# Ledger of designs, part 78: designed miniproteins, single chains, continued (3)

Each design is a single chain, and the fold is of that chain. pLDDT is the mean over its residues in the fold that is shown.

## One batch from the design tools (miniprotein)

Design m10884
Fold by ESMFold2-Fast:
Structure m10884 (fold): chain A 113 residues (1-113)
Amino acid sequence: MNLEEEIKKYEEEIKKDPNNAQAYTDLGAVYLEKGEYEKAIEYFKKAIEIDPNNADAWIGLGIVYEKLGKKLEASRYFAKAAQLLGLPPGEAFNSVLLAKKVKNPRIKEILFP
């Protein structure tokens, strides 16, 4: 499926269920892959607003802020994701361990290509 078809699919899922945090996370991941960082941030933040325990959305924000050069903000988002995933305090930036726990395949590939 091309990225535009995936966007349409997730937008339809959100239209049917506006509280579907996973659909917002998946849509954020597509925009992250497209390099549309502002849209990616919007959708990941919406996912967290609906479900603050959505570790994939916290990881997605961490990746976006790393891409934007905002290292301190990125570190805070990764630390929150690591805490939610039950990872040791020193492993917040371990992309291999984060990738093993991530459910979204796009975020997994971005963390450990």
Scores: mean pLDDT 82

Design m10885
Fold by ESMFold2-Fast:
Structure m10885 (fold): chain A 55 residues (1-55)
Amino acid sequence: GEEAIEAAKRVLRERGGAPLDEATIRALAEQLGISPSVARIAVEIARRELEEERK
């Protein structure tokens, strides 16, 4: 949901837009109470939205 995408955007900003490793994605999933697969999808959506903001 929107909460997962917003959390992923925050982490991506902290990491300077670098690709997130599996440990970081798993930590996000645990923090949000979602599966790692859903967290990976949220990270991908967050990356695309941040890229669109820069255009």
Scores: mean pLDDT 76

Design m10886
Fold by ESMFold2-Fast:
Structure m10886 (fold): chain A 86 residues (1-86)
Amino acid sequence: GSKEALEKLKKARASLETALANPDEVSRRVGRAEALELLKEALRATENEEVKELLEKAIEALEDPDLERGLREALEYVEKALKLLE
């Protein structure tokens, strides 16, 4: 439920923040892959429709061929979703 979604989203935020802090594109790709799996798990765990829409946008942002832009946009959507669950 909501608590599981919150846990997964906090882990996704940490993964995205770590990826953005790294200058290495390989490390950023690993962080993106980890965040993507966590976001998919959070999407399955949440029953909140507004949170679902934000998570779908975060997942779509991670498909951006510009890794830094995708990671930054995904982080913004994750932070908005976290505010709704707080």
Scores: mean pLDDT 87

Design m10887
Fold by ESMFold2-Fast:
Structure m10887 (fold): chain A 59 residues (1-59)
Amino acid sequence: MQEAVAVMPVPALSPDELALRPGQRVLVLEETEDGRVLARNLETGEEGWVPRSALRFLS
């Protein structure tokens, strides 16, 4: 399973988006070719779409 860390604040501007604070860890559930990632916040359990550019992928 792929983990990532938020490197910038992400506001949830629509109901299908995930809000993140810098340093929060997420589990990557799905990646798309248009630069979006479906992620789960490991602290809150919330799921939603975030820009791939807002994440740093871990090993």
Scores: mean pLDDT 81

Design m10888
Fold by ESMFold2-Fast:
Structure m10888 (fold): chain A 78 residues (1-78)
Amino acid sequence: DLAELFNSLQNLSKEEQIETLIELLNKSWSEEMEEYLLNFLKGLDEETKEEVYKALLEGLTDEEKRKRLEEVYEESKE
């Protein structure tokens, strides 16, 4: 299910991917989602990566998830 979902996300626009990720991350947080998010961010240029990160951060309602997102974002810069 998650693999099919991630494959579907790759066919969406950047904006649609962000909206979908916000919904998914607010409902649950898993190692699989974290790995997908890391790889997604790694594939973006530096400016786009920052824009996506800020949008996701603003969309997340849970402070612990926001902290984990920050850690993933920092790893994506490597």
Scores: mean pLDDT 79

Design m10889
Fold by ESMFold2-Fast:
Structure m10889 (fold): chain A 61 residues (1-61)
Amino acid sequence: SQEKIEQLELQIEILKARIEELEEQIKKETDKAKKEKLQAKLETAKRIIEELEKQVEALKS
């Protein structure tokens, strides 16, 4: 299902852009508690990308 793969790859691209935004926010954040919350969001986004990439691999098999 090429269409499903394309949709998942688009979602991964959007999430990667979100990760870059979060990384820039973390670099500029001076409040420790806010920085820790941003870091947790970053790790959650990375986990979601891993799950989506596994779905893409399964669809290619």
Scores: mean pLDDT 87

Design m10890
Fold by ESMFold2-Fast:
Structure m10890 (fold): chain A 84 residues (1-84)
Amino acid sequence: SLLEQAEKIYKKFEELLKKAREAIKKGDIKTAKKLLFEAEILLGLMGIILGVAKIIGDEESAKKIDELIKEAEEKIKELKKELE
């Protein structure tokens, strides 16, 4: 299902953010920025899956995927503040 695919991407997204935070704690800002960039790519892929769910009329999956994307966007904003 599209929702299952989005959830798998979200799990990978969370692991990348966890590794990015660990890199920040170690002072490895270059690695943290690279991991953040990779996480932003995964967010983009979730957006594509959301678009497909909307086009095919899977409103329940679209709603849940949109919620995951909003959570991901907030986590990216928090991490970007840690890099300032």
Scores: mean pLDDT 88

Design m10891
Fold by ESMFold2-Fast:
Structure m10891 (fold): chain A 67 residues (1-67)
Amino acid sequence: ELSELEKRVIEVIGKRGRASASEIAEELGVSQSTVTRALNRLIEKGILEKIKKGKTTYYVIKDPVKA
């Protein structure tokens, strides 16, 4: 089950296509540590992927899978 924060994180990433922890924290008005915890949980659940582009880490929603 998704927490309210996890749902908000997914919404931000979906709207942007990808986002860093810093960008999500700024948009949601929460600390980067709070966002990073939610991001790690979403990766463990298989909802998000972590991608590295240069020196910055971005998060994206996994491609839709057939149920």
Scores: mean pLDDT 79

Design m10892
Fold by ESMFold2-Fast:
Structure m10892 (fold): chain A 84 residues (1-84)
Amino acid sequence: SSELEELRKEIKEIEDPDNRFDLETLLRLVEALIARHPEIAEALLEVLRETIEEVKEKKPETDAERQAIRDEFVARLQAVVDAA
């Protein structure tokens, strides 16, 4: 998907020199879910896009802040899958 490639480019532009947030792993999870549920690809991509924007805005500095964003991301993906 061209949208996934655009989001991957955005992830690479985020200043995370230690790769502590690992947004690429979140993107791969979304890719795997889209492969299983192509009918909800748009909703899954929206969750990823919103999470990327949250990371850009909040610039999480602690492991607790990063984990809270990851937990919310996973919960939102699960809600989208469960609603399908």
Scores: mean pLDDT 77

Design m10894
Fold by ESMFold2-Fast:
Structure m10894 (fold): chain A 114 residues (1-114)
Amino acid sequence: SVDDEVEALLSDPEKRAILVEAAKTLNPASEEDLENQVRNLARLIARYRVTGDPEKALANTLETLDAMVKQGLSPELVARQLEAAARAAEALGYPELAELLRRRAKEYRELAKK
């Protein structure tokens, strides 16, 4: 399950360190915020590990993020979140997922320029 893959990522010290380093780029406000960002990144990677397909892994996440942006969430914050996820994916050995995340981050960056 996705939850089992999240636990597998977080229980591995090397993989946890990669996720922590990526989450720190989001400038978390507290240790609790850092842990929440780490778990969010782990869940995205876990979905990719379960599906084996980067588009399928991100489909629901991207639909939710698009809806939130339409409701007033900053596209710049979404781009930063996706860029952090791309760094984690690349460092964990998932270059196809990292490439898709960077392309989607660029789309939100362009939206933020308005």
Scores: mean pLDDT 85

Design m10895
Fold by ESMFold2-Fast:
Structure m10895 (fold): chain A 67 residues (1-67)
Amino acid sequence: DEKILKLGKEAAEAIKNHDSETAKKKLEEISKLLEGDKRKAALLSAAGLAEQHGNKETAEFARKLAE
């Protein structure tokens, strides 16, 4: 869905720029729009991206949210 794709792009940009506050807000919105395996996969993907960019705070948040 267009809204999920837009939120995903905004979350990825925030992760890359170490804007953890914005990244967390965008990931929370994504988690509200997705369910089950799709939600878990999206959040774990975001956690991996955050780890790759050294954004440990966002990575930990995304992993916890994926539970």
Scores: mean pLDDT 84

Design m10896
Fold by ESMFold2-Fast:
Structure m10896 (fold): chain A 73 residues (1-73)
Amino acid sequence: FQEKLDASVDKEEELKAGEENLKKAIEAAKKGDVSKAASLAVAAALHYALAGENEKALEAIKEVDKAIEEAEK
């Protein structure tokens, strides 16, 4: 197996990218930028999925969707 030798599929880098995109997505959602929030949420979910964290990928989408709904009050 070559997981540790593939920089582009490095699970640590993917988790980090997922976290960064999730934070930015929530921030965009709170500002009412739905388009930016949605695109960042998808990016975060993809990075989590690439890291093998499918549960976190689904939670990221749900968390951003909820933040968008809360901002729409």
Scores: mean pLDDT 77

Design m10897
Fold by ESMFold2-Fast:
Formats: C-alpha cells, structure tokens, sequence
Structure m10897 (fold): chain A 67 residues (1-67)
C-alpha cells in the first residue's frame, strides 16, 4: 500500500469514526498504540510506522471496531 493510499484510507476511517460517534483523538491514540508509538505521536510518525510494519486496511478496520 502506498503512502497516498494509506492517507486516503485513514481519511475514510476518520469519517466512519465520526459517524459512529467516536472521538477522532481516540482513534489516533488507538492507531499509535497498535504501531508501538506513544499517544502523543504525530500523524506523520503514525503513518510512517504503519508503512514500515505493512499494516493492512483490515487491521485498521479492526482497530476502529475495538473502539
């Protein structure tokens, strides 16, 4: 998955979180934890870690579903 594809998918995931009444900050903290980063990690750091670890769209959906 390219960086652009990951960014587009995360935008869709954030929209889904908002529709479900989930605070976007809670989603970002969950994503940071899933990639082994601190809760104050920047979106850029989280994206870079996801690309390095080969995180899939299914794994990202599972994280949202756990919230």
Amino acid sequence: MSREELERFLLRLLEEARRRGIDPRELWRALARAVGLPEDASGQEILDAMLEKGVTEEQLRDILASL
Scores: mean pLDDT 82

Design m10898
Fold by ESMFold2-Fast:
Structure m10898 (fold): chain A 95 residues (1-95)
Amino acid sequence: MSKEELEEKIKELEKKLEEKLKKALELAKEALKKAETLEEILEAIALILRAIGLEIDLELLKKSNLSLEEKLEKLEELLKEAEELLKEAEELLKK
């Protein structure tokens, strides 16, 4: 891949990650509002904290002096974690 192609792919993944984390956080907050038991409250809070943690990781990655290739790999890992978090938030809302 050219440097330009790597930079474009990084920007695209950063945007996708930000959108997924925003949605996961919104769903986790909705789950917290609908929670009727202490267990459901704690599960919702855990999802909120995980979403915030991933947002911090993304900001640290953006500020890092890592190579474009290393940034791409770490972004793909964060995106997978965000997708899993989103799925867990959706499943909690179904209860």
Scores: mean pLDDT 86

Design m10899
Fold by ESMFold2-Fast:
Structure m10899 (fold): chain A 102 residues (1-102)
Amino acid sequence: MAKLTVPASVTGTAGQPVTITATLSDVEEDGIYRLLLYKVNADGTLELVDEKIAELKKGETKTFSFTLTLPAGTHQFVFKLYKITDTGLELVDEATTTVTVT
């Protein structure tokens, strides 16, 4: 399966852009891949914040950049990587990152 790598933690400044990089590696087959960025709400629900779509080839490594402006606090995000298939979306990998903003 393609592997998603994100930093476990990122730091930022309130009201300033912070960039989270996600690297997709070990692409097993050619196809269209969809990377979804979710915010984890206080109740544990996921809120879609952004997405990236890329056509990738077997063996490719691709880096995605997500830029967010956040208030002070600790923010948890989940990345979900899907492959687009003729039968729908296949979840390939997921990763979590924590953004601490001061």
Scores: mean pLDDT 85

Design m10900
Fold by ESMFold2-Fast:
Structure m10900 (fold): chain A 60 residues (1-60)
Amino acid sequence: MTTFTFTFADEATAKAVAAQIEKEYPNSTATVSGNTLTVTTTESVEKAIALALRLIGESL
């Protein structure tokens, strides 16, 4: 189990990324607090981070 925290430009972006992570990785939990996204996953750390970073780059 691995937990990562990332800060986005706004809450809408964080929620969009959270929804995408939960959709792609049902074994992961994505929690949004303001513009901060916390992801807890049993997936590979690298895979979870790569997905989050990719979605950030595409959303901004």
Scores: mean pLDDT 72

Design m10901
Fold by ESMFold2-Fast:
Structure m10901 (fold): chain A 54 residues (1-54)
Amino acid sequence: MKSLEELKEMIKKAIENKDQELFDEVRQQLISLKEAGKEDEVNELVKTVEELLN
């Protein structure tokens, strides 16, 4: 599983480059984390997306 920091970097690159494939990979990683019970990590990544989009 990718580290939280690696996932944050993927999110940043996806937003900066408008890379739909990277967005899909991030979405899949979030689903995997949610299914693994890693709610705190999911919330941290969602917050990162919100900060970068606003």
Scores: mean pLDDT 76

Design m10902
Fold by ESMFold2-Fast:
Structure m10902 (fold): chain A 90 residues (1-90)
Amino acid sequence: APRPPPVLGLRPLTDEEWDAIIEKLRAQGKEEEAKIVELYRKYVDSKDGEEQDKIFEEMAKLLGLDPEKTTRAQIVLEMVRRVRQVRAEV
């Protein structure tokens, strides 16, 4: 059966909660995941489409997504999926 569109955003976290996640990832040597979380923070905080375009370009490169085959919505979905995995890790 067709599903409704997925929620693109996660519940908002405080700056301190994001910093704690990023620090934990870096302490574990997970630099790539830390960068993904940092870009997700910028995306959530961004208000202008031009700034979002920059974030999407950087995200696509980090996620290893083909910019020719991948929509911005797919980039956001994959980013959210990665961030959810990080947050679900105890």
Scores: mean pLDDT 71

Design m10903
Fold by ESMFold2-Fast:
Structure m10903 (fold): chain A 70 residues (1-70)
Amino acid sequence: SSEAEKLKEEGERLLDEALRALAAGDFATVRRLIEQLREVARKLEELGDLESAERLFRDADSLEAWVAAQ
């Protein structure tokens, strides 16, 4: 659906922003973006796009692990 495509684009944008914030040491921004990534993933799951949702949850979990290691 067009909604799923928009959510995938938003997820990609949020991930790119989180990676830039992580590189800059802006952990407060990374934590905010992790929560936004999880919100997008939940919406994709509700639309039945389980594969895209799982990928975004995995990306968010990876970011959380990197922040925790600092």
Scores: mean pLDDT 88

Design m10904
Fold by ESMFold2-Fast:
Structure m10904 (fold): chain A 82 residues (1-82)
Amino acid sequence: SRAEAEAAAEEGLRLAGEGRLEEAAKQFDTAGQLYESLGDPRAANAYRLAGEAYLALYKKTGDPRYLELAEERFAKAEAIRA
């Protein structure tokens, strides 16, 4: 539902503010998926925020899996905006 998507996005922002980036990314992914299933363009911003969280994790860890996760989310965000 839209309320569930909004709650996930809000939780993602809270977790990101606490530096809990992996949990934040998961919540933003959930929000993106829910908004996308509703045809809501807010899905693009949710996926972008998930991508930013994964990119921050890549910069901290050097783990290329986080870079791949970030690129996937940025691609989803762009596809929705296009």
Scores: mean pLDDT 89

Design m10905
Fold by ESMFold2-Fast:
Structure m10905 (fold): chain A 66 residues (1-66)
Amino acid sequence: SSEAERRAELLLAGAVALAAQGRDEEAIRMVKEAARAGASPEQLAATAAAMERLGRHEVARFARSQ
């Protein structure tokens, strides 16, 4: 649903913001919540790419594993 897509998008945006602050465990938790909320493979792949650009390779690997 559009609401689930929006929720996933906001959670993934929050994950990127947390990762940019070095808060990797909290970023991983947000990615997990986004996956549970129905984040698409495309949303998760885009998030993984953003994490790689930030140098947050562990968070990127986690996003790809969802």
Scores: mean pLDDT 86

Design m10906
Fold by ESMFold2-Fast:
Structure m10906 (fold): chain A 68 residues (1-68)
Amino acid sequence: SEELLKKAREAYENGDYEKFIELYEELLQKGVEPDASLQNMVARAYFKLGNLEKAKKYLDLAVEKDKA
């Protein structure tokens, strides 16, 4: 899971938002519970890809995680 998270962050830093989302979905399948930081990255990735509906969804999830 640590190696997969590293690959996800590298994809995001390289601007490969599609690959980042694929790796994020793999992290969820492995039972990784996303923190606010990871949820914010997903929101930004969807925003960059033009998916405003999903960008808002993940931004709202990140805000709720920060409240906890």
Scores: mean pLDDT 82

Design m10907
Fold by ESMFold2-Fast:
Structure m10907 (fold): chain A 97 residues (1-97)
Amino acid sequence: MSSLSLTPRPLTPETRALLDKAVEAAKEGNVEEAIRYLMQAADRAGNPVASLAAAMALVFVRKGGDPKEALRFIAKAMEDSGFTEGAKAAREMAEAV
């Protein structure tokens, strides 16, 4: 099947490990590190929209923005762009902070 640009990349063990690390960091209160892991996971998944959303949220948090609001923004952007596993992780992170 020849439409790689329209199909999300399969979730690799490495991408899953990054999502697990993101959730763990959020539970520990390390929101900046958690968002960085989400960015790395989105990049590995080949989703530039999800990666950009995480980058924007990281800047927002660094400027004193609400971490929960930032994580909800990431979750919606990931869901809307088809990175459903990343969206699930971001929602879990938002509940943890």
Scores: mean pLDDT 81

Design m10908
Fold by ESMFold2-Fast:
Structure m10908 (fold): chain A 51 residues (1-51)
Amino acid sequence: SAMEERIEALAESITDLVSMVTGNKDPEWLREVKERAKERILELRRKYEAE
């Protein structure tokens, strides 16, 4: 869906920024950063819809 595509793109952008700021390019760590970013985006979206 369009929402899933937006969440994926935003999570990728966040992961790239985190990698750039920290200098950490470990693929396993970046995978975890991306998954946590997706979770947080979904949590914020649910909060927005509830309020």
Scores: mean pLDDT 81

Design m10909
Fold by ESMFold2-Fast:
Structure m10909 (fold): chain A 55 residues (1-55)
Amino acid sequence: ALTDAQRDAFEVRLREETARIVAEGKAQGLSPAELHRRLVAAVDRIWAETEAAAA
């Protein structure tokens, strides 16, 4: 199981990386709905790729 410190570090990183992606998406003219759709698709794709690589 993850420690509280590891969980907190993950949440900080998630917030920081998400803020950068949001800023870049806004700079490219993406709407919040379009950015949300692309992020969900990217998460699903990368998760599937990591599962395939572990097989």
Scores: mean pLDDT 82

Design m10910
Fold by ESMFold2-Fast:
Structure m10910 (fold): chain A 58 residues (1-58)
Amino acid sequence: MMSIEELVNELMRLFAELSPEQQRQFLPRISEALDLLQKDPEKGKEKLEEVIEEMRRS
C-alpha cells in the first residue's frame, strides 16, 4: 500500500493529465480528501485512494 506522500504524488500526476473540465470536477473531492487527511489521517488516506481510483478511470 502507498504512503501518504506517494498517494499525493500519484494524485498530482493524474490530476495534471486531466482535462480542465475534469480538473474542475475533481477539485472539490480532492479538497475534501485533503481536509479529511488533516482531521483523520486514516479516513483521509482512504478518501484520497478513492479519488485517485476515480481519476484513473477518467
Scores: mean pLDDT 80

Design m10911
Fold by ESMFold2-Fast:
Structure m10911 (fold): chain A 85 residues (1-85)
Amino acid sequence: SAMIEEIRKKTEEILKEAKEYLEKHYPKEMAEKLMKAMKELAEALVEGLEAKAAGDEEKAKEAQERVKEYGEKIAKLVEEAEKEK
């Protein structure tokens, strides 16, 4: 789908900007952990959209669980990054 491809490209651009921001404002190790979790979340979101478009309910559910898991990891890492100063 052209829409999914556009979302994919915009997501890659957002991740690139996020990487630059995190590398400037956080220690390298924390920035790397946050970027890894954000990339995993973005991949799960795109996979979920692709699965829904294909009518693959099981794959869509699996992607939804990964979105929740990585979202929680990001929230925890952000909380840690702000407290560790």
Scores: mean pLDDT 81

Design m10912
Fold by ESMFold2-Fast:
Structure m10912 (fold): chain A 98 residues (1-98)
Amino acid sequence: ADAQIAALDAVTDEAIREIREAGEKYKLTPTEAMNLLARAAQAMARAVRDSPEAVNEIIKVAQEGFERISKASPEDIIDVAVEALREMGDRARAVVKA
């Protein structure tokens, strides 16, 4: 559990950093933000692959995140994507701890 949580936290922090850096350097489109979120979800799922329930939570939050990004204003895309990543990490972590 602890090793999976440490790996999940590291991947989550890296994904948030990548999205923030991309947003500072370029104006992210919804499609670009969704692609970054999808890659992050895949990396997080790999980190917790020994917990099918945690993988399922990651998939669910990613789908919710895609919908939020599609409805976000251009100014909010980065914040919405970062919130989705945080929620994904938090919910996956809670399942791994259970």
Scores: mean pLDDT 83

Design m10913
Fold by ESMFold2-Fast:
Structure m10913 (fold): chain A 60 residues (1-60)
Amino acid sequence: ITDEQFAEIEAELKEKFPDVKLEKKGDTIIVTSKNPKSIIEAVKYLQEKYGVKAIGKLEV
């Protein structure tokens, strides 16, 4: 995944899930939020729409 593609994905997810933060590590996107529901939905969205590896982390 390119940095430009990541930036576009991040902008789209920020619109849909404003409490979510994204971080790229290699070919994996890390989704962080204080809201478990937002994490689950964002990870699912990334995997289904972009076919990228995504994992969630709960921010406490």
Scores: mean pLDDT 78

Design m10914
Fold by ESMFold2-Fast:
Structure m10914 (fold): chain A 56 residues (1-56)
Amino acid sequence: SKAEEGAEAAREAALAKGEEALATTLYQRSLKIGEEFGEEAGYESGIRGAEDLKKQ
């Protein structure tokens, strides 16, 4: 699902930084937002989390 795609993006970004606990938190948050507010909202939550963690 789209929420899962956002969740995976955030998880991978956190894991790339060695932030295991944060990876789990962001993954679960994106899925929860997707469940409550729709898949697009979950996706956007995950992508923003990933972007905040992204190394350029």
Scores: mean pLDDT 81

Design m10915
Fold by ESMFold2-Fast:
Structure m10915 (fold): chain A 77 residues (1-77)
Amino acid sequence: SRAEELLEKVRALAKQARENAELGDYVGAEGLVRAARRLTEQAAKLPGGEEYRQKGEELVRDAERAAREAREKRERE
């Protein structure tokens, strides 16, 4: 379904955000997190959206944490 397609894109963006965070590119990671969040909101508006909202928000939260930790590490150094 379209919602499943959007969730797969959210998963891909969240993975890329974590990878960028691991490389120290917290600005790139933050951009990818914002994109994943937008797609999660789009999926959430479709039939069955509450389930997709929960799954997407979990993926986005993990990616946001990675981006924040990368920013904090950069600010410390």
Scores: mean pLDDT 84

Design m10916
Fold by ESMFold2-Fast:
Structure m10916 (fold): chain A 66 residues (1-66)
Amino acid sequence: MEEVIVPKEAIPALVKALNQGLKAGLTPEQVRDLVREALAPIVDPETAERFAEHAAGVKAQVDALA
């Protein structure tokens, strides 16, 4: 199985972006944009997009079950 490896420097930025998105009541699309922008300077574009998409998916599932 292929795992996505997140650089040590990306972890705090990812956590901060996710917490801001969740607390602000943003849409899944806005959470995706927030996470992508937070990770873009730290990781490659494909990795940033994959993490942003996953974060948006989690937010969408939480919103759908609320």
Scores: mean pLDDT 70

Design m10917
Fold by ESMFold2-Fast:
Structure m10917 (fold): chain A 101 residues (1-101)
Amino acid sequence: SVTTSPTEVTVKEGESVTLNATSSEAATMNWFQQKPGEPKKLIIKNNSTLAPGVDSRFSGSGSGTNFSLTISNVKAEDEATYINVAKTKSGSSTGSSTLTV
């Protein structure tokens, strides 16, 4: 399983935000951006690798069981649900955080 914190967060444009995910077992973490009416967009692959075409304001960190997604200099278009998918030996677990700007 995966626990996400915070599950909801509100920030002002220009601030930075960090979303945390804790897995119950060793995992590889992927982060996605989900906007209403749009398909999920991969942002961070394999804990810390920025996906092609994704703004460098996004960064991923962590290994083992503790992971984070950081968005620096938040823009209005970053408002979305951020979905984490923890890949483990037992399968996969999903958590989410909703960001309001």
Scores: mean pLDDT 87

Design m10918
Fold by ESMFold2-Fast:
Structure m10918 (fold): chain A 60 residues (1-60)
Amino acid sequence: SSEIEKLLEELAKLVGIDLETLKKEVQEMLKQNPQTTDEELKELLKKILEEVKELKKENE
């Protein structure tokens, strides 16, 4: 999903990690939770992204 890819790119930039590293972590999570839907993954990534944005605002 292109939407998932965009969320992963934004999250990687925001936390300052390599996109490939983040993709590997997500792939490992999906292997352990094979019933995770694209919708659930998008919701999880959006929630993490919002929480990280809030944390970054406090550090600025």
Scores: mean pLDDT 78

Design m10919
Fold by ESMFold2-Fast:
Structure m10919 (fold): chain A 56 residues (1-56)
Amino acid sequence: SAMEEARAALAEGERLFAQGRYAEAARHYQKALDLAPDDEQLRIRAAGLLASARAA
């Protein structure tokens, strides 16, 4: 499902962020946002993580 794919994208982004791969992490966080437009909690989390990855 799109929500399972969004959660997988979020998890992969977090893994890449932990490795210092911020640009790649940001792309995965953006994918999570694109896949889950109606999940407010996931969107808030992904948006915050995306901002952190872009600031790193």
Scores: mean pLDDT 84

Design m10920
Fold by ESMFold2-Fast:
Parts: structure tokens; C-alpha cells; sequence
Structure m10920 (fold): chain A 75 residues (1-75)
């Protein structure tokens, strides 16, 4: 179903988010900015694969993850 596809894509984003967080913990400020840019690019590509009716929900979900990474960068 479209809902199952949405849940699978969210799990992919979560997996990538955890890897980015792990990398950021050992990164310089410049590397953190690059990791954030890469995560944003990945989220933008993933939304294209999300069923249309869930794209807005996915965008909000991804934006919340981006905000957490931005907070780590700004601390």
C-alpha cells in the first residue's frame, strides 16, 4: 500500500539520519555543514519516491530531522 511505502521510505531516512548523526559526533564544523547538505539532498531525492498523498507529511518529517541536525551544528 501507499502507507507501507511511506513507512519504508521513512525507515530509509531514519537509517541515513543515524549514520549522519554518528558522523557529525566526530566531525569538524565544516564537515558537519557538508553532512547536513548531503542529508538535505538525500531527503529531496527520497520525497520524489513518496506517494503524492504522503509527500507533505514526509516533508515535515524530514524537516524535523534537518532541524535536529541544524541544532547539533549551532549548539
Amino acid sequence: SDEEKFEEIKKILDKIYEKVREAMARATPEQKRELLRQFKAIADELIKTVPEKYQEEFKKYADSKIAELEAELAR
Scores: mean pLDDT 87

